Designed miniproteins, single chains. Designs and how they scored, part 45

Each design is a single chain, and the fold is of that chain. pLDDT is the mean over its residues in the fold that is shown.

## One batch from the design tools (miniprotein)

Design m1643
Fold by ESMFold2-Fast:
Structure m1643 (fold): chain A 72 residues (1-72)
Amino acid sequence: SMAEVEARIEEIVAAVREAIAAGASLGEIEALFAERMGALRDWMRAAGYSEAEIAAALSRAADRVRELVEAA
């Protein structure tokens, strides 16, 4: 469901926020984000989501993380 997608996006945002709070380097944050985005994409594909739904979810996750990093 889209609620499960939203929950997974929140998990990505929370993980990045925690990494920033812990003093992780930009490279560590980028690696964490890439890993989590890949996991979201792979899970959505396995769950039968369309390419358009996957692209939209990845875009929302990226926008939220971008705003979080810019605010830090």
Scores: mean pLDDT 87

Design m1644
Fold by ESMFold2-Fast:
Structure m1644 (fold): chain A 97 residues (1-97)
Amino acid sequence: SEAQLLGNKIIGLTLRIVGDLEEIMRGDAETRKAAAESLKKDIQALKETAMRLKEVGSEEDAKEVAGIFRNIAKMAEEAGLTDIAKLAKEIADEVEK
């Protein structure tokens, strides 16, 4: 189903976002800059995929994806990325509507 394909894409994007956040926390200046650009792109892709899943998936799918964005927000706060944390929280709230 489309919902299953979108779910698989969300898993892949979430793993990339976790990797980007790890590189921002532990990398040198060049690695951090590259990871920050990757993070912005991956969050936008995850948002687009999540909004599509909201249209075709179940209420439980929406809750699970909102939970993913809340976990991303916590990790972004730990990395000192306040704007990213705020964005992730706003997306979580929008997905649950």
Scores: mean pLDDT 85

Design m1645
Fold by ESMFold2-Fast:
Structure m1645 (fold): chain A 88 residues (1-88)
Amino acid sequence: SLEEGNYEEAVAEAEKRIAENPNDAQAWIDLGYAYLRLGDYEKAKEAVEKAIKLDPNNKDAWLLGAIVYNALGDEEKAKEYIEKAKSL
């Protein structure tokens, strides 16, 4: 961890924001990033896919998705997501 409880706290804060507004694409990006940092790549993937569905023009969501897919070993998906981010 970089700072004590930082990513677990980030998960809790993002989940609270999502509970208040499930269409908050930024909250889903924040959740995905926090799970990525915690090494929970499947939960990171689910959060990023929700963010992309809500805001398909969000470059940060596609870039985060590329990192997550690469961490999962899906290099082909990672490359597709990088190319999509570059097009935005």
Scores: mean pLDDT 87

Design m1646
Fold by ESMFold2-Fast:
Structure m1646 (fold): chain A 61 residues (1-61)
Amino acid sequence: SRREQLEALGRRVAALALRASPEQAEQALADMLAAGAEDADNAYLARVAAEEVRAALAARA
């Protein structure tokens, strides 16, 4: 489904952000949430990505 595709893409975006710059992932999370506000699908994708980034950082702390 579209939702499942957006969730998969969101998780992949989060993984790429964490791999590229774990120390800046929190800023990337904020930017993703802000960018998502302009489109419902992008908002959902950004929320999934942000949740994955937040969970990964919490697990590392």
Scores: mean pLDDT 73

Design m1648
Fold by ESMFold2-Fast:
Structure m1648 (fold): chain A 62 residues (1-62)
Amino acid sequence: MEEVKRKLEEAGRRLEEASKREKEAIESGDEEKRKEAIREGAEAGMEAMKVSSEAIEKLSKL
């Protein structure tokens, strides 16, 4: 339970950070920063989906 909660909190934080970086990259007009921010956002999103699936499966067995 605690491990799943921690991973969900970490995934949420990473998504928030990625969104902030993407906004900053768009505002800066730097194409390289934008590409990096998009990649980081995609990775954070995939991790969040995986953690969410694991949490749902674990909660369903409680």
Scores: mean pLDDT 76

Design m1649
Fold by ESMFold2-Fast:
Structure m1649 (fold): chain A 64 residues (1-64)
Amino acid sequence: MERGLETAELQRRLRAEGLSVEEVYREMQRRGLGPSEEQLELLREIAEKLREIGDEFQRELEAR
């Protein structure tokens, strides 16, 4: 029960903050990505953003 609620909240936050997979893919195409450094750098940025969202969600949960 709690697990499902947390997953739904996370998905909603990802969409609200524009971290949808489709939007990420479009951004990669717009940057003219090759199979190398540029792609890795973008993936790192995405991973960092996901970490920040996760941390913020944890804080919100504790504040309740």
Scores: mean pLDDT 59

Design m1650
Fold by ESMFold2-Fast:
Structure m1650 (fold): chain A 66 residues (1-66)
Amino acid sequence: ERLEITLEAIKDGIKAGIPSDDAIENIRKELLELGVPESDVEELVEAIKAKDKEKALEILDKILSK
């Protein structure tokens, strides 16, 4: 599934380090295109911007489990 592959790639990227602003914007656009609710996408983006890696991974797992 495209969504699952995308979420897995984002998760690996966050584990490796905090994404750039351009990468964060691309993550937002890709997830919205794949039908992820805007509220979940914004919660993820806020966690990444706050450098809360643990929270960002938790949100990704929540999206994947839906």
Scores: mean pLDDT 78

Design m1651
Fold by ESMFold2-Fast:
Structure m1651 (fold): chain A 110 residues (1-110)
Amino acid sequence: AARAARLAEQNARFDEITRRMRGLSDEEWERLKEAIREVAKEYIKKNKDKPEQPPVELTEDEVLRILQALAEGPEKAREYVKELFEKHDITPEQAKAFEEGLLALLDALR
């Protein structure tokens, strides 16, 4: 039950993110690239159980790949974000905080 509910919640978040990303202007895309790095660095670090661990920082290539995956659709977004989070040893709770932070940033761009 908990696992199925969590997966459905994650799918809904990615659907909302990809829907919002499709409506962005070139200027909003540039702002979003910068904001994604800050979300990864600040929100993931703030919401981790072990505050002693250094903050996660994304490379420019990783940020661009996130933006491309989000624009291509929710399935590609989930696949790439999962790959990134596994690479950076991100917990499910940190992943949720990152996804919620990204949605909040998209709301701010409106």
Scores: mean pLDDT 64

Design m1652
Fold by ESMFold2-Fast:
Structure m1652 (fold): chain A 77 residues (1-77)
Amino acid sequence: EPSEEEEREALELVREEALRLGRERGDPEAAAAVVALVDAAAAGASGEEVSAAFRALPEEAQRVALEAVARAGERLA
């Protein structure tokens, strides 16, 4: 339903929150893994490819991704 531009904005917010979480937790590798996933999605990776890549992430990077999405959602509300 959101426009392509609105979807891109949401991905940019997730990217920003992932970097912020990496700084807060002192885990730049987890943040970098999540940023790479967001960048792939922004570049047009399919939902299946993004989902598979997410499931391949270390558990801590998966937690960072989920929290980044939640924080981005709060900023969009």
Scores: mean pLDDT 80

Design m1653
Fold by ESMFold2-Fast:
Order: C-alpha cells, then structure tokens, then sequence
Structure m1653 (fold): chain A 61 residues (1-61)
C-alpha cells in the first residue's frame, strides 16, 4: 500500500479499537470508508482499506 493508504489504515485501526461489539465494528468500517470517499480517496484505495479493516474486525470476533 502507498504511505497515504497506510496512514488511513492506521487511523481506521484506531477507530476500530474503540468498538465494543461486532455490530459497532461493522458500522465503524462502513462509516470510515464513507468518510474517506467524501475526502476524495480513490475507489481502488478504498477497496483495499475496506478489505484490511474487515479482516481486523473478523479477527476481533
């Protein structure tokens, strides 16, 4: 991943660290991806970030 994608992933991981349930994890992943889309992050980068955040969410189940 690019350095910019790595920064977004690190921010997303920190956001997920505050989640207290599986439903909250899923909602936070969706919200974070939408926030980055609004900031103009390319769809290819969003797809990679979403996949990595979903893996992290699954590992916490």
Amino acid sequence: MSPEEQKYLAAGKKWLDDAKSDAELAALVAAFVQLLRQEGVPEASLARLEAELRKLAAERR
Scores: mean pLDDT 74

Design m1654
Fold by ESMFold2-Fast:
Structure m1654 (fold): chain A 62 residues (1-62)
Amino acid sequence: SPVEEALAAIDAGDYGRAAKIALTHPEARPLIPGVKARAFIAQGRPEEAQPYLEEWRAALPE
């Protein structure tokens, strides 16, 4: 599924692929904040990742 493929891309550090999947597949759109957060952290910009991390955490099922 697009969600599984996007998650696999995130786990592999391929944030570009994960973002493309999330933007083109509605079912994967909830992953967009997580992709953005991981990309900012990878760039050494954790402060800019913070709002996206909070948004992603809020979207995760418990």
Scores: mean pLDDT 73

Design m1655
Fold by ESMFold2-Fast:
Parts: sequence; structure tokens; C-alpha cells
Structure m1655 (fold): chain A 72 residues (1-72)
Amino acid sequence: SLEEFKEEVYRILLESGVSEEEARQIADKIYEAVKSKDLNKAMKIIQDAVKRGLISREAATRISVLATEAIL
């Protein structure tokens, strides 16, 4: 479900050391993009998190795979 998707993204962000508040904000933004079937928007949010040093490339790959599967 999309709710399970959002929880999994939030978990990955927390595991990456992102604060609870910021992880929630990022997970919500990715969730809304996926819910609207806007993969490009979801990928931009993920890429910005990498550029800001919030998550690793490995974490970004995991979230990107989940986002793609959730839209399919």
C-alpha cells in the first residue's frame, strides 16, 4: 500500500541519520509525488537529499526502487 511505502521511506531516512522531523517531511514529499504518479518529482526530491548530504547513494537507490514499484 502507499501508506506502507511512506513508512518504509521514512525508515530508510532514519537509518541514514536524518532527524525524525526532516525524515517525516521528506517521506511526505516523496509520498505525495508517488501518489500523483509524478516519478520525476519523486526522483528530484531523492536527488536533492543526496546533494544535501542527508542520505547516501545506496539509500537513494533503495528509495528510488520503492518509488518506481509503488507507481507501477
Scores: mean pLDDT 88

Design m1656
Fold by ESMFold2-Fast:
Structure m1656 (fold): chain A 106 residues (1-106)
Amino acid sequence: DLYTRLGAYYLKQGKYDEAIKYFEKAIEEDPNNARAYRNLGIAYLKKGEYDKAIEYFQKALDLLPEDNYRGKAIVYRDLSIAYRNKGDTEKAEEWEKKAEEYERKA
């Protein structure tokens, strides 16, 4: 919890490498911390490392409960942004559609 909050603080300051260190510590304490994996994805996205961002977003999805519609909608939107930044417009639109569908279920 504390490490995830510290990571988020550095992420807001644009200090992506420091943010990554704290999110990695959060995962060391709880390997099932979906929020820390999502935040790692965001940090790598901000660094322009889109493939790594996508891998961490997919890991976050795998850790979310089946009925966590709100959490899944958020990560689907993150995946859409990552694919758009890669220039994969078709996949970006597919993930955006999933985000909208899950937002309606939440």
Scores: mean pLDDT 90

Design m1657
Fold by ESMFold2-Fast:
Structure m1657 (fold): chain A 62 residues (1-62)
Amino acid sequence: SPSTALAGLSPREAAAAQRIISVGADATDLAALAREFGLSVATISRLRARVRAWMAAAGIEA
């Protein structure tokens, strides 16, 4: 479930990860999302990789 993918994240990281899930990992603009949530591009990239891994495990298209 999405809750499992978001476990252990800060509220800000969880919000960014939820946005990635909503928009789709491949459609995510890392720089724009980093600016919106006040996170580094590296953090957003890591969250996107985590979302992709969760989607693959759940049988959802990335």
Scores: mean pLDDT 77

Design m1658
Fold by ESMFold2-Fast:
Structure m1658 (fold): chain A 79 residues (1-79)
Amino acid sequence: SAEELNEKGKELYKEGRLDEAQRAYAEALRIDPRYAEALTNLGKVLADQGHLGDARELYEKALEIEPDHEEARENLAKL
């Protein structure tokens, strides 16, 4: 499920396995493109990899879906 892939991505991210975390979050979003938490988590991975423009787009998309998404708002402000 999208939720299981999001949880896998979170575990991979904690391990510093950024490329694998990115793939897990991307697969979650393939299943559920409106998954605000997965969009935000993918944005964090991309920001850590230096892809700040892509990260911004993902945080903005998460906020379009959930305007009160605190983590997306905070991470967008840090870019």
Scores: mean pLDDT 90

Design m1659
Fold by ESMFold2-Fast:
Structure m1659 (fold): chain A 94 residues (1-94)
Amino acid sequence: DEAKKYLEEGKYEKAIEEAKKALPENPVEAYTLIGLAYFAQGKYEEAIEYFEKALEIDPENVKALRLLGLSYAELGKLEKAEEYFEKAKEIEEK
């Protein structure tokens, strides 16, 4: 997948562009990749927006919940971060 390759190479704008092309086929993966590209650039508020879009489609997506928790932690919103980490843990223990 071109989007993952660009993300690994630090080419975040190209990763976002390629991920957007995948939205009709794999929206959860596409939104998660876009969020990761923003997260890697320190754009945590934008990252949160896209991880939330992934969770609108797949509310029990453990990866997206953990990435939301990490993004809130980076913004210093530790209580919010703990809420999302606890949700991810609860789903994994089901």
Scores: mean pLDDT 86

Design m1660
Fold by ESMFold2-Fast:
Structure m1660 (fold): chain A 69 residues (1-69)
Amino acid sequence: RAVELAREGRETEDPEESRKLYEEAIRLAAEEGDLKTAREVMKILEDEEDSELRTRAVGVVMRAMAEEL
């Protein structure tokens, strides 16, 4: 699922395919609303140069955290 897509994106050699996998992982993590899944996706993306993708992943984690409060 979301975490698996994020890992696949990290292992993908094609930058365009990698980006699509990351965007899909972020979308699925947001839909699941699960904090553990959101944190795993964010961790996989933390080393990416694309600040927009990283910011979106952080946003998903923050939203999931707010649901826990």
Scores: mean pLDDT 74

Design m1661
Fold by ESMFold2-Fast:
Structure m1661 (fold): chain A 59 residues (1-59)
Amino acid sequence: SEVLKLLDQMDEAIAAGDVERARELADQLAELNGVGNSVRTRFFRGLLYKMIDGGLAAK
């Protein structure tokens, strides 16, 4: 699954402290889940960004 692959790569980027890479992967994941709907894409991107911030803060 492309979604699973992107999630695994995002987790690796968070573990490495690579904020830029994690956000790039989150943007790709949000677009994939948004399926061309800008409101859905922004919602998922915001959610993923909060997960990244939380993961980095826990380190």
Scores: mean pLDDT 77

Design m1662
Fold by ESMFold2-Fast:
Structure m1662 (fold): chain A 94 residues (1-94)
Amino acid sequence: SLEEARKEIGEILGETLEKVKEAKRAGASDEEIKEILLEGFKRVLEKAKEKNVPEEEIKKIAEEMKTFFSVVAKAMGLDPEELEKEMEKLLEEY
């Protein structure tokens, strides 16, 4: 299940990156791009829970995703610290 979860999480990341690229090309605001990244992060957490990934492994996945999304945000010209704060808040709800 962890291998299958990792595969589906990878698909979610790919979809999120494509949405971010499309939104940026369309002139989306920083707030709109941030919302796309946060939805992607939320989908990753929900998929891990759905696939019965142990809580300890979900925390590891979340830390990896926080790092990844922060790098993407910085590349898009966003403040990675604000995104990280919002991702941490989402983690407290899961």
Scores: mean pLDDT 81

Design m1663
Fold by ESMFold2-Fast:
Structure m1663 (fold): chain A 64 residues (1-64)
Amino acid sequence: NASKQAARTVALMLLAAAAIDGLLSPEEGRKVAEDLYQAANAETDPEVAKRLRELAEQVRKAIE
C-alpha cells in the first residue's frame, strides 16, 4: 500500500472539519492541530503540506 500517507491525510482532514464544527473537545482539537502540523512537516507534496498547515491553523483558531 503506497497510499498510507494519503489515507492518513484524509482522516486528519475529516478530524479537522469535526474540530472546526465544535464536535470535538478543545483537548481533542489541540491534538488534531498538532497531528496536522506533524503531517505537513512529513509531507513531500508542497501543496498538500500547505493545505495541512492551513487546516491546523483553522483548528487552532476554532478551539481558542
Scores: mean pLDDT 79

Design m1664
Fold by ESMFold2-Fast:
Structure m1664 (fold): chain A 68 residues (1-68)
Amino acid sequence: SNILRLIGLTLRLIGEPLLDVELVGDDTIRVTARPGGEATLEAVAAEVSADPRFEVQREGDVLTITLK
């Protein structure tokens, strides 16, 4: 199910030392880059934007990922 994919992504991103991950809704996570984490956030943004199951919005060092 799509929710299991979001859970899997969330668990993977929580393991990233330069990223902070926050649940902001039932189907939405917010990912914030720590200092030095900008390149990691850009890689995540590119990966998730390629997946048609997610809607992705970026504002500076903050990435919002929502299940469609």
Scores: mean pLDDT 82

Design m1665
Fold by ESMFold2-Fast:
Structure m1665 (fold): chain A 60 residues (1-60)
Amino acid sequence: SAAVEARAAEGIARASPEQRAVLREIGETLREIGDLLQEYLDAKKAGDEKKAEEYAKKLG
């Protein structure tokens, strides 16, 4: 909704440069986790259990 979008934009505009740097770091970490999850799923679909276990260990 327009109200939710307005509140999100206000929150971003209010964030300090230091807060924006932390948010960027969080975004990068989430992207890395997403990539590892995709590799794990691809290995499982291919029946490569050793590769799947390797990626599962990286995820923790």
Scores: mean pLDDT 75

Design m1666
Fold by ESMFold2-Fast:
Structure m1666 (fold): chain A 67 residues (1-67)
Amino acid sequence: SLEDEAEEAYRKALEYAEKGDYEKAAKYMRRMQELRDEALRQGNEELVKKIEEKLEEAERHGVRLAT
């Protein structure tokens, strides 16, 4: 499901950031953004909120697409 894919992408973004692999971390951040956009197209507002919360949490942990 989209929710499971978002959870996987979130976990991998944090894992790669902890390893210092910010290029791979950024790839999973972009994947979460793609999944958010798909949830928006499906009208799944609750999933959109969950993914946006995961994106914010990842940014607080230093996983950024740009500074």
Scores: mean pLDDT 80

Design m1667
Fold by ESMFold2-Fast:
Structure m1667 (fold): chain A 90 residues (1-90)
Amino acid sequence: HMPSQDEIDAALIEMQAAVLVSLAGRMTPEELEEAAKWLIEQVKKAAERMSPETIKRVAEIVSQALRDAGERAGTPELAEKAVEEIKKIV
């Protein structure tokens, strides 16, 4: 069975979020803000076509990744602002 396009797109967004967490300790606040904005944009685009159930799961994973990244980068305030933007999508 080949995964659906939504399953593939969800997995790619989740992988991108995991990469952000892995790199966060090496990022400036400006780099983290840019990466967070890009990731939020990916979630927004996905929300237009994914099922509500799938997008809620993706949003939860991305929100947790943003919080973990903010903690590692020493900028939890930037992470919480990004999480609030994701909450507006779902």
Scores: mean pLDDT 83

Design m1668
Fold by ESMFold2-Fast:
Structure m1668 (fold): chain A 90 residues (1-90)
Amino acid sequence: AKEKLEEAVKLFEEAIEALLKGDTEKARELAKKAFELLRSVAPESALPLLEEAEKKFEEAIKAAEEGNLEEAEDHLLEARDLLQVVVTQT
């Protein structure tokens, strides 16, 4: 569980880096892998929070694709806050 959790967090950090560099496709792929790993280790009670975090990350990608980096950063912070709660519960 801990090893998969650490890998998921690393993939999520790499997804954020890709998004900030404008590589939205790589960001999507890395985020998908991170969220799949988190769903495999998270308790059932945390799954709705994971779904909301994934949604916020997709909103960040969309904002970045539209050139709105400030809005993208706001959505990324919301996704990170939700993931911190999930990590605490895992």
Scores: mean pLDDT 81

Design m1669
Fold by ESMFold2-Fast:
Parts: structure tokens; sequence; C-alpha cells
Structure m1669 (fold): chain A 62 residues (1-62)
């Protein structure tokens, strides 16, 4: 649906902004989830989308 698509796009944009604020540091999905108030699964999907777009390299949590 258009609403679900818009929510995904908004989350991806927020993750990008968070990474920019951290000087491009690769944050774990858990850190992103806590910072943005979303699930770890949602944070992981947003990171994969950014990696697919060539904007970051996805790094799983240590």
Amino acid sequence: SAARRARREALVARVRELLDENDGALLSPQEIAEALGVSVAAASRALRELEREGRIRFAPPL
C-alpha cells in the first residue's frame, strides 16, 4: 500500500540521517532501533535498503 511504502521510505530517511549524525559510523540494528523507537527487524530492513542503494555497507552487530 502507499501508506506502508511511505512509512518504509520515512524510516530509511531517518536511518540515513542518524548515520550522518554519527559521522558515517556503522551502527548496529539494535542501536538504530533504540534511537528511532522501531523494531530491530525494521532497522535491519532499512539498513539493507540503504546498502542496496549503495549508500552504506551493512554491518551486522558484533
Scores: mean pLDDT 71

Design m1670
Fold by ESMFold2-Fast:
Structure m1670 (fold): chain A 55 residues (1-55)
Amino acid sequence: GAKGIAAAEEVIRRAADDGGARAAGEMLLKDARNGQVSDEEALAAAERLKRLYGL
């Protein structure tokens, strides 16, 4: 849904020049858009990615 998509887009935006963080955020965005993850799952994944990559 919209919240999961927004969370993934925030990861991509914060990733900037970190190719690994950006790729992870793009994968999350694809899963959120395709309905493979719920908004709750996408938000949790985005928080994990922000911690993992120091975003």
Scores: mean pLDDT 86

Design m1671
Fold by ESMFold2-Fast:
Structure m1671 (fold): chain A 67 residues (1-67)
Amino acid sequence: AAEEVEERLRRGIPLSQEEIAELLGISVKTVSLQNQANEKAKLAKEKGSLEVAKELAEEIEKLRKEL
């Protein structure tokens, strides 16, 4: 399940994009776009400024639209 993949990644267990795609039954491209969206979300949280967070949120929405 998708939740199992997220749990393993959250626990610091490395999974390749190919392994995640196979486990979820989706394409590697979809996994890559999802990872990019998550990375942008992390950057928004770390920067701590409303303006940067807003701009990164827009980019995250664009990446998720590609899925």
Scores: mean pLDDT 65

Design m1672
Fold by ESMFold2-Fast:
Structure m1672 (fold): chain A 55 residues (1-55)
Amino acid sequence: MEEVVKELVELGLSEEEAREVVEAALNGQDTPTELSDEAEAVVLRLYLETQERKA
C-alpha cells in the first residue's frame, strides 16, 4: 500500500490524492483525480493484485 502511494507521488500526485486513488481502486470505484497513463497503469496493477488476493 505505502509503496504504491509513494510511486503515485513520484508521478506528480500529492500524498493525499495518491491515497484517495489507491483507496478508490481497492474499492472498485472510479478515481476522483485526473491520472496520467502511467499513473492509471499503476492503479490498474494494484487493482489486479487485490483481485488475485481475494480469489
Scores: mean pLDDT 71

Design m1673
Fold by ESMFold2-Fast:
Structure m1673 (fold): chain A 63 residues (1-63)
Amino acid sequence: EELRKKGLELMDKAEEAVRNGDYETAEKYLREAEKAFAPLGREGAILSVAGRLRYVGVKLERE
């Protein structure tokens, strides 16, 4: 389904941004992925996004 594919693409973009140290861009992509997964009721995907958002948030706050 298109929303699932969009969410996965956004997670891939967020991962690329994290590898480049661009945590601000990673946060934006992760929030969009969360919006894409929310209507689908995919708890596992939503929790995965939440975990990555927490990680990125810690990086932004600490460095």
Scores: mean pLDDT 75

Design m1674
Fold by ESMFold2-Fast:
Structure m1674 (fold): chain A 86 residues (1-86)
Amino acid sequence: KAEELFGEGAGLFAKGKYEEAAKKFEEALKIKPTARTQFLLGEALFKLGKYEEAIEYYQKAIEMDPSLAERAEPLIEEARAKLEEE
């Protein structure tokens, strides 16, 4: 179920296995979209250098749970700054 996939993804993220973590979060979202899973997928994508996708998932997380804006907005700004680099 989605909670189990989320837990597996979080465990992989903690081990630095960001690509595998992102896949688990994507699977969890297909079963049940949640702000938490959107946010952590954004973080995994950020770690993988996929800044445009990371911004999209951070924004989706804020749309589902506006209280995440305080945490996600600095990460969105950082990702946008990365996209301006060569």
Scores: mean pLDDT 84

Design m1675
Fold by ESMFold2-Fast:
Structure m1675 (fold): chain A 69 residues (1-69)
Amino acid sequence: DPAVEEAVARARELLEEALRLLPSEEERRELQARFEELLARLEVPGAELQLRALTEAIELPQRAIERIE
């Protein structure tokens, strides 16, 4: 689904931005681990679960950026 691929690409861009703003190696590692766990949920079939995982994958790095700013 091209829309899912585009949403994942956007989520990855937000993650890259959040990682650049985080000064702590520990916090960067935790954020990456949580993000990869959310992306792994997209491999499980289920429209509702995939939509929730996509939303959380976008919101996770956005919240990290907001916490820093």
Scores: mean pLDDT 76

Design m1676
Fold by ESMFold2-Fast:
Structure m1676 (fold): chain A 60 residues (1-60)
Amino acid sequence: EKLEKAEEELYKYLKENPNASTREIFRRVLELAEKYGLTPEEALEALSRAIQKYKQDKLK
């Protein structure tokens, strides 16, 4: 699913770029929205899910 692919790429981006600014993160979100044909709202949902997944992994 397109949203899950964007979520996975955002999760990878966050893991690879732990010091990324909010601006840099949102730039990546917009790039993925274009790549997967998501609305900005859908891409932000993918970011929200990626952040939750990152927190979940940290708690394991």
Scores: mean pLDDT 78

Design m1677
Fold by ESMFold2-Fast:
Structure m1677 (fold): chain A 65 residues (1-65)
Amino acid sequence: SPLEKAERHLKEAVTAYKNGDYEKALQHAEKALQYAREALATDPVRAQRIIDAAEFLINKAKNKL
């Protein structure tokens, strides 16, 4: 599902950020945001939490580049 894809990409983004791979963190966080937006119609509460986390991580990763 889009929600499961969003969670997977968010986890990958967090792992990449912790490893100092900010470009990879950004790429996965952007994919997490895309899939979470797709899930918004089906599961708005969980999707919104992923959107917020992904946007926060995108901003943090961009600030490191």
Scores: mean pLDDT 89

Design m1678
Fold by ESMFold2-Fast:
Structure m1678 (fold): chain A 96 residues (1-96)
Amino acid sequence: SLEAEAEELARERREELKKRIEEKLKELEEAMEKENLTDERPEVERKQAYAAAIIAVEFGERGPVYGLAVAYVLKELYPELDLDALIAQLRSGAAA
């Protein structure tokens, strides 16, 4: 199943995906600073938005297995983020 493949990918490539996620988060923070944009949202809300953006890009560019695997790793790295609804949408295929 799609879920089983994504969970296996997240497990087998956890360190690779973690590094990729951390690099993407850094790029988003640096892009905001470079454009002189101020983001006054609470840190958790800002991180939630960045996580959703990273998941959307990976899903679009690398497919649903990678998108879900990245979402699973993000949930592990940042348990404070509410990613369950987004993961459910990706798994259903009806809203992706």
Scores: mean pLDDT 77

Design m1679
Fold by ESMFold2-Fast:
Structure m1679 (fold): chain A 58 residues (1-58)
Amino acid sequence: SLEAAAERIAAAADKEATALAAGRELGLSPEAAARLAAVIASTPDPEHQRHLFLLMTA
């Protein structure tokens, strides 16, 4: 689920790789998944990362 993917990203040590994998699982194009991963990786706050992932994928 979308919420499970967001929790996984928030808990992950490698935010970029986890966000990229989650984006691909949701059916995003490689370009869109890479963009999502870069945005998440550049965000220092885990709660903000979770919120941003949900916002960008909802």
Scores: mean pLDDT 71

Design m1680
Fold by ESMFold2-Fast:
Structure m1680 (fold): chain A 57 residues (1-57)
Amino acid sequence: KEGELLSRVTKALRDGDVEAARQAYEELKSLPDDKLSPVGKGARRAAERFVERAEAA
């Protein structure tokens, strides 16, 4: 499940798809921190920053 979310974040960021990035971010937020790898936490952070920048523009 985490691997699929990582792929979705990566694709959304490459495509500039704010909605897809937001959806993946919400899914990553729903996972307990102890179940997230360091890579998963990094992807969650990247998706969060991307959505925040898009909303601020």
Scores: mean pLDDT 77

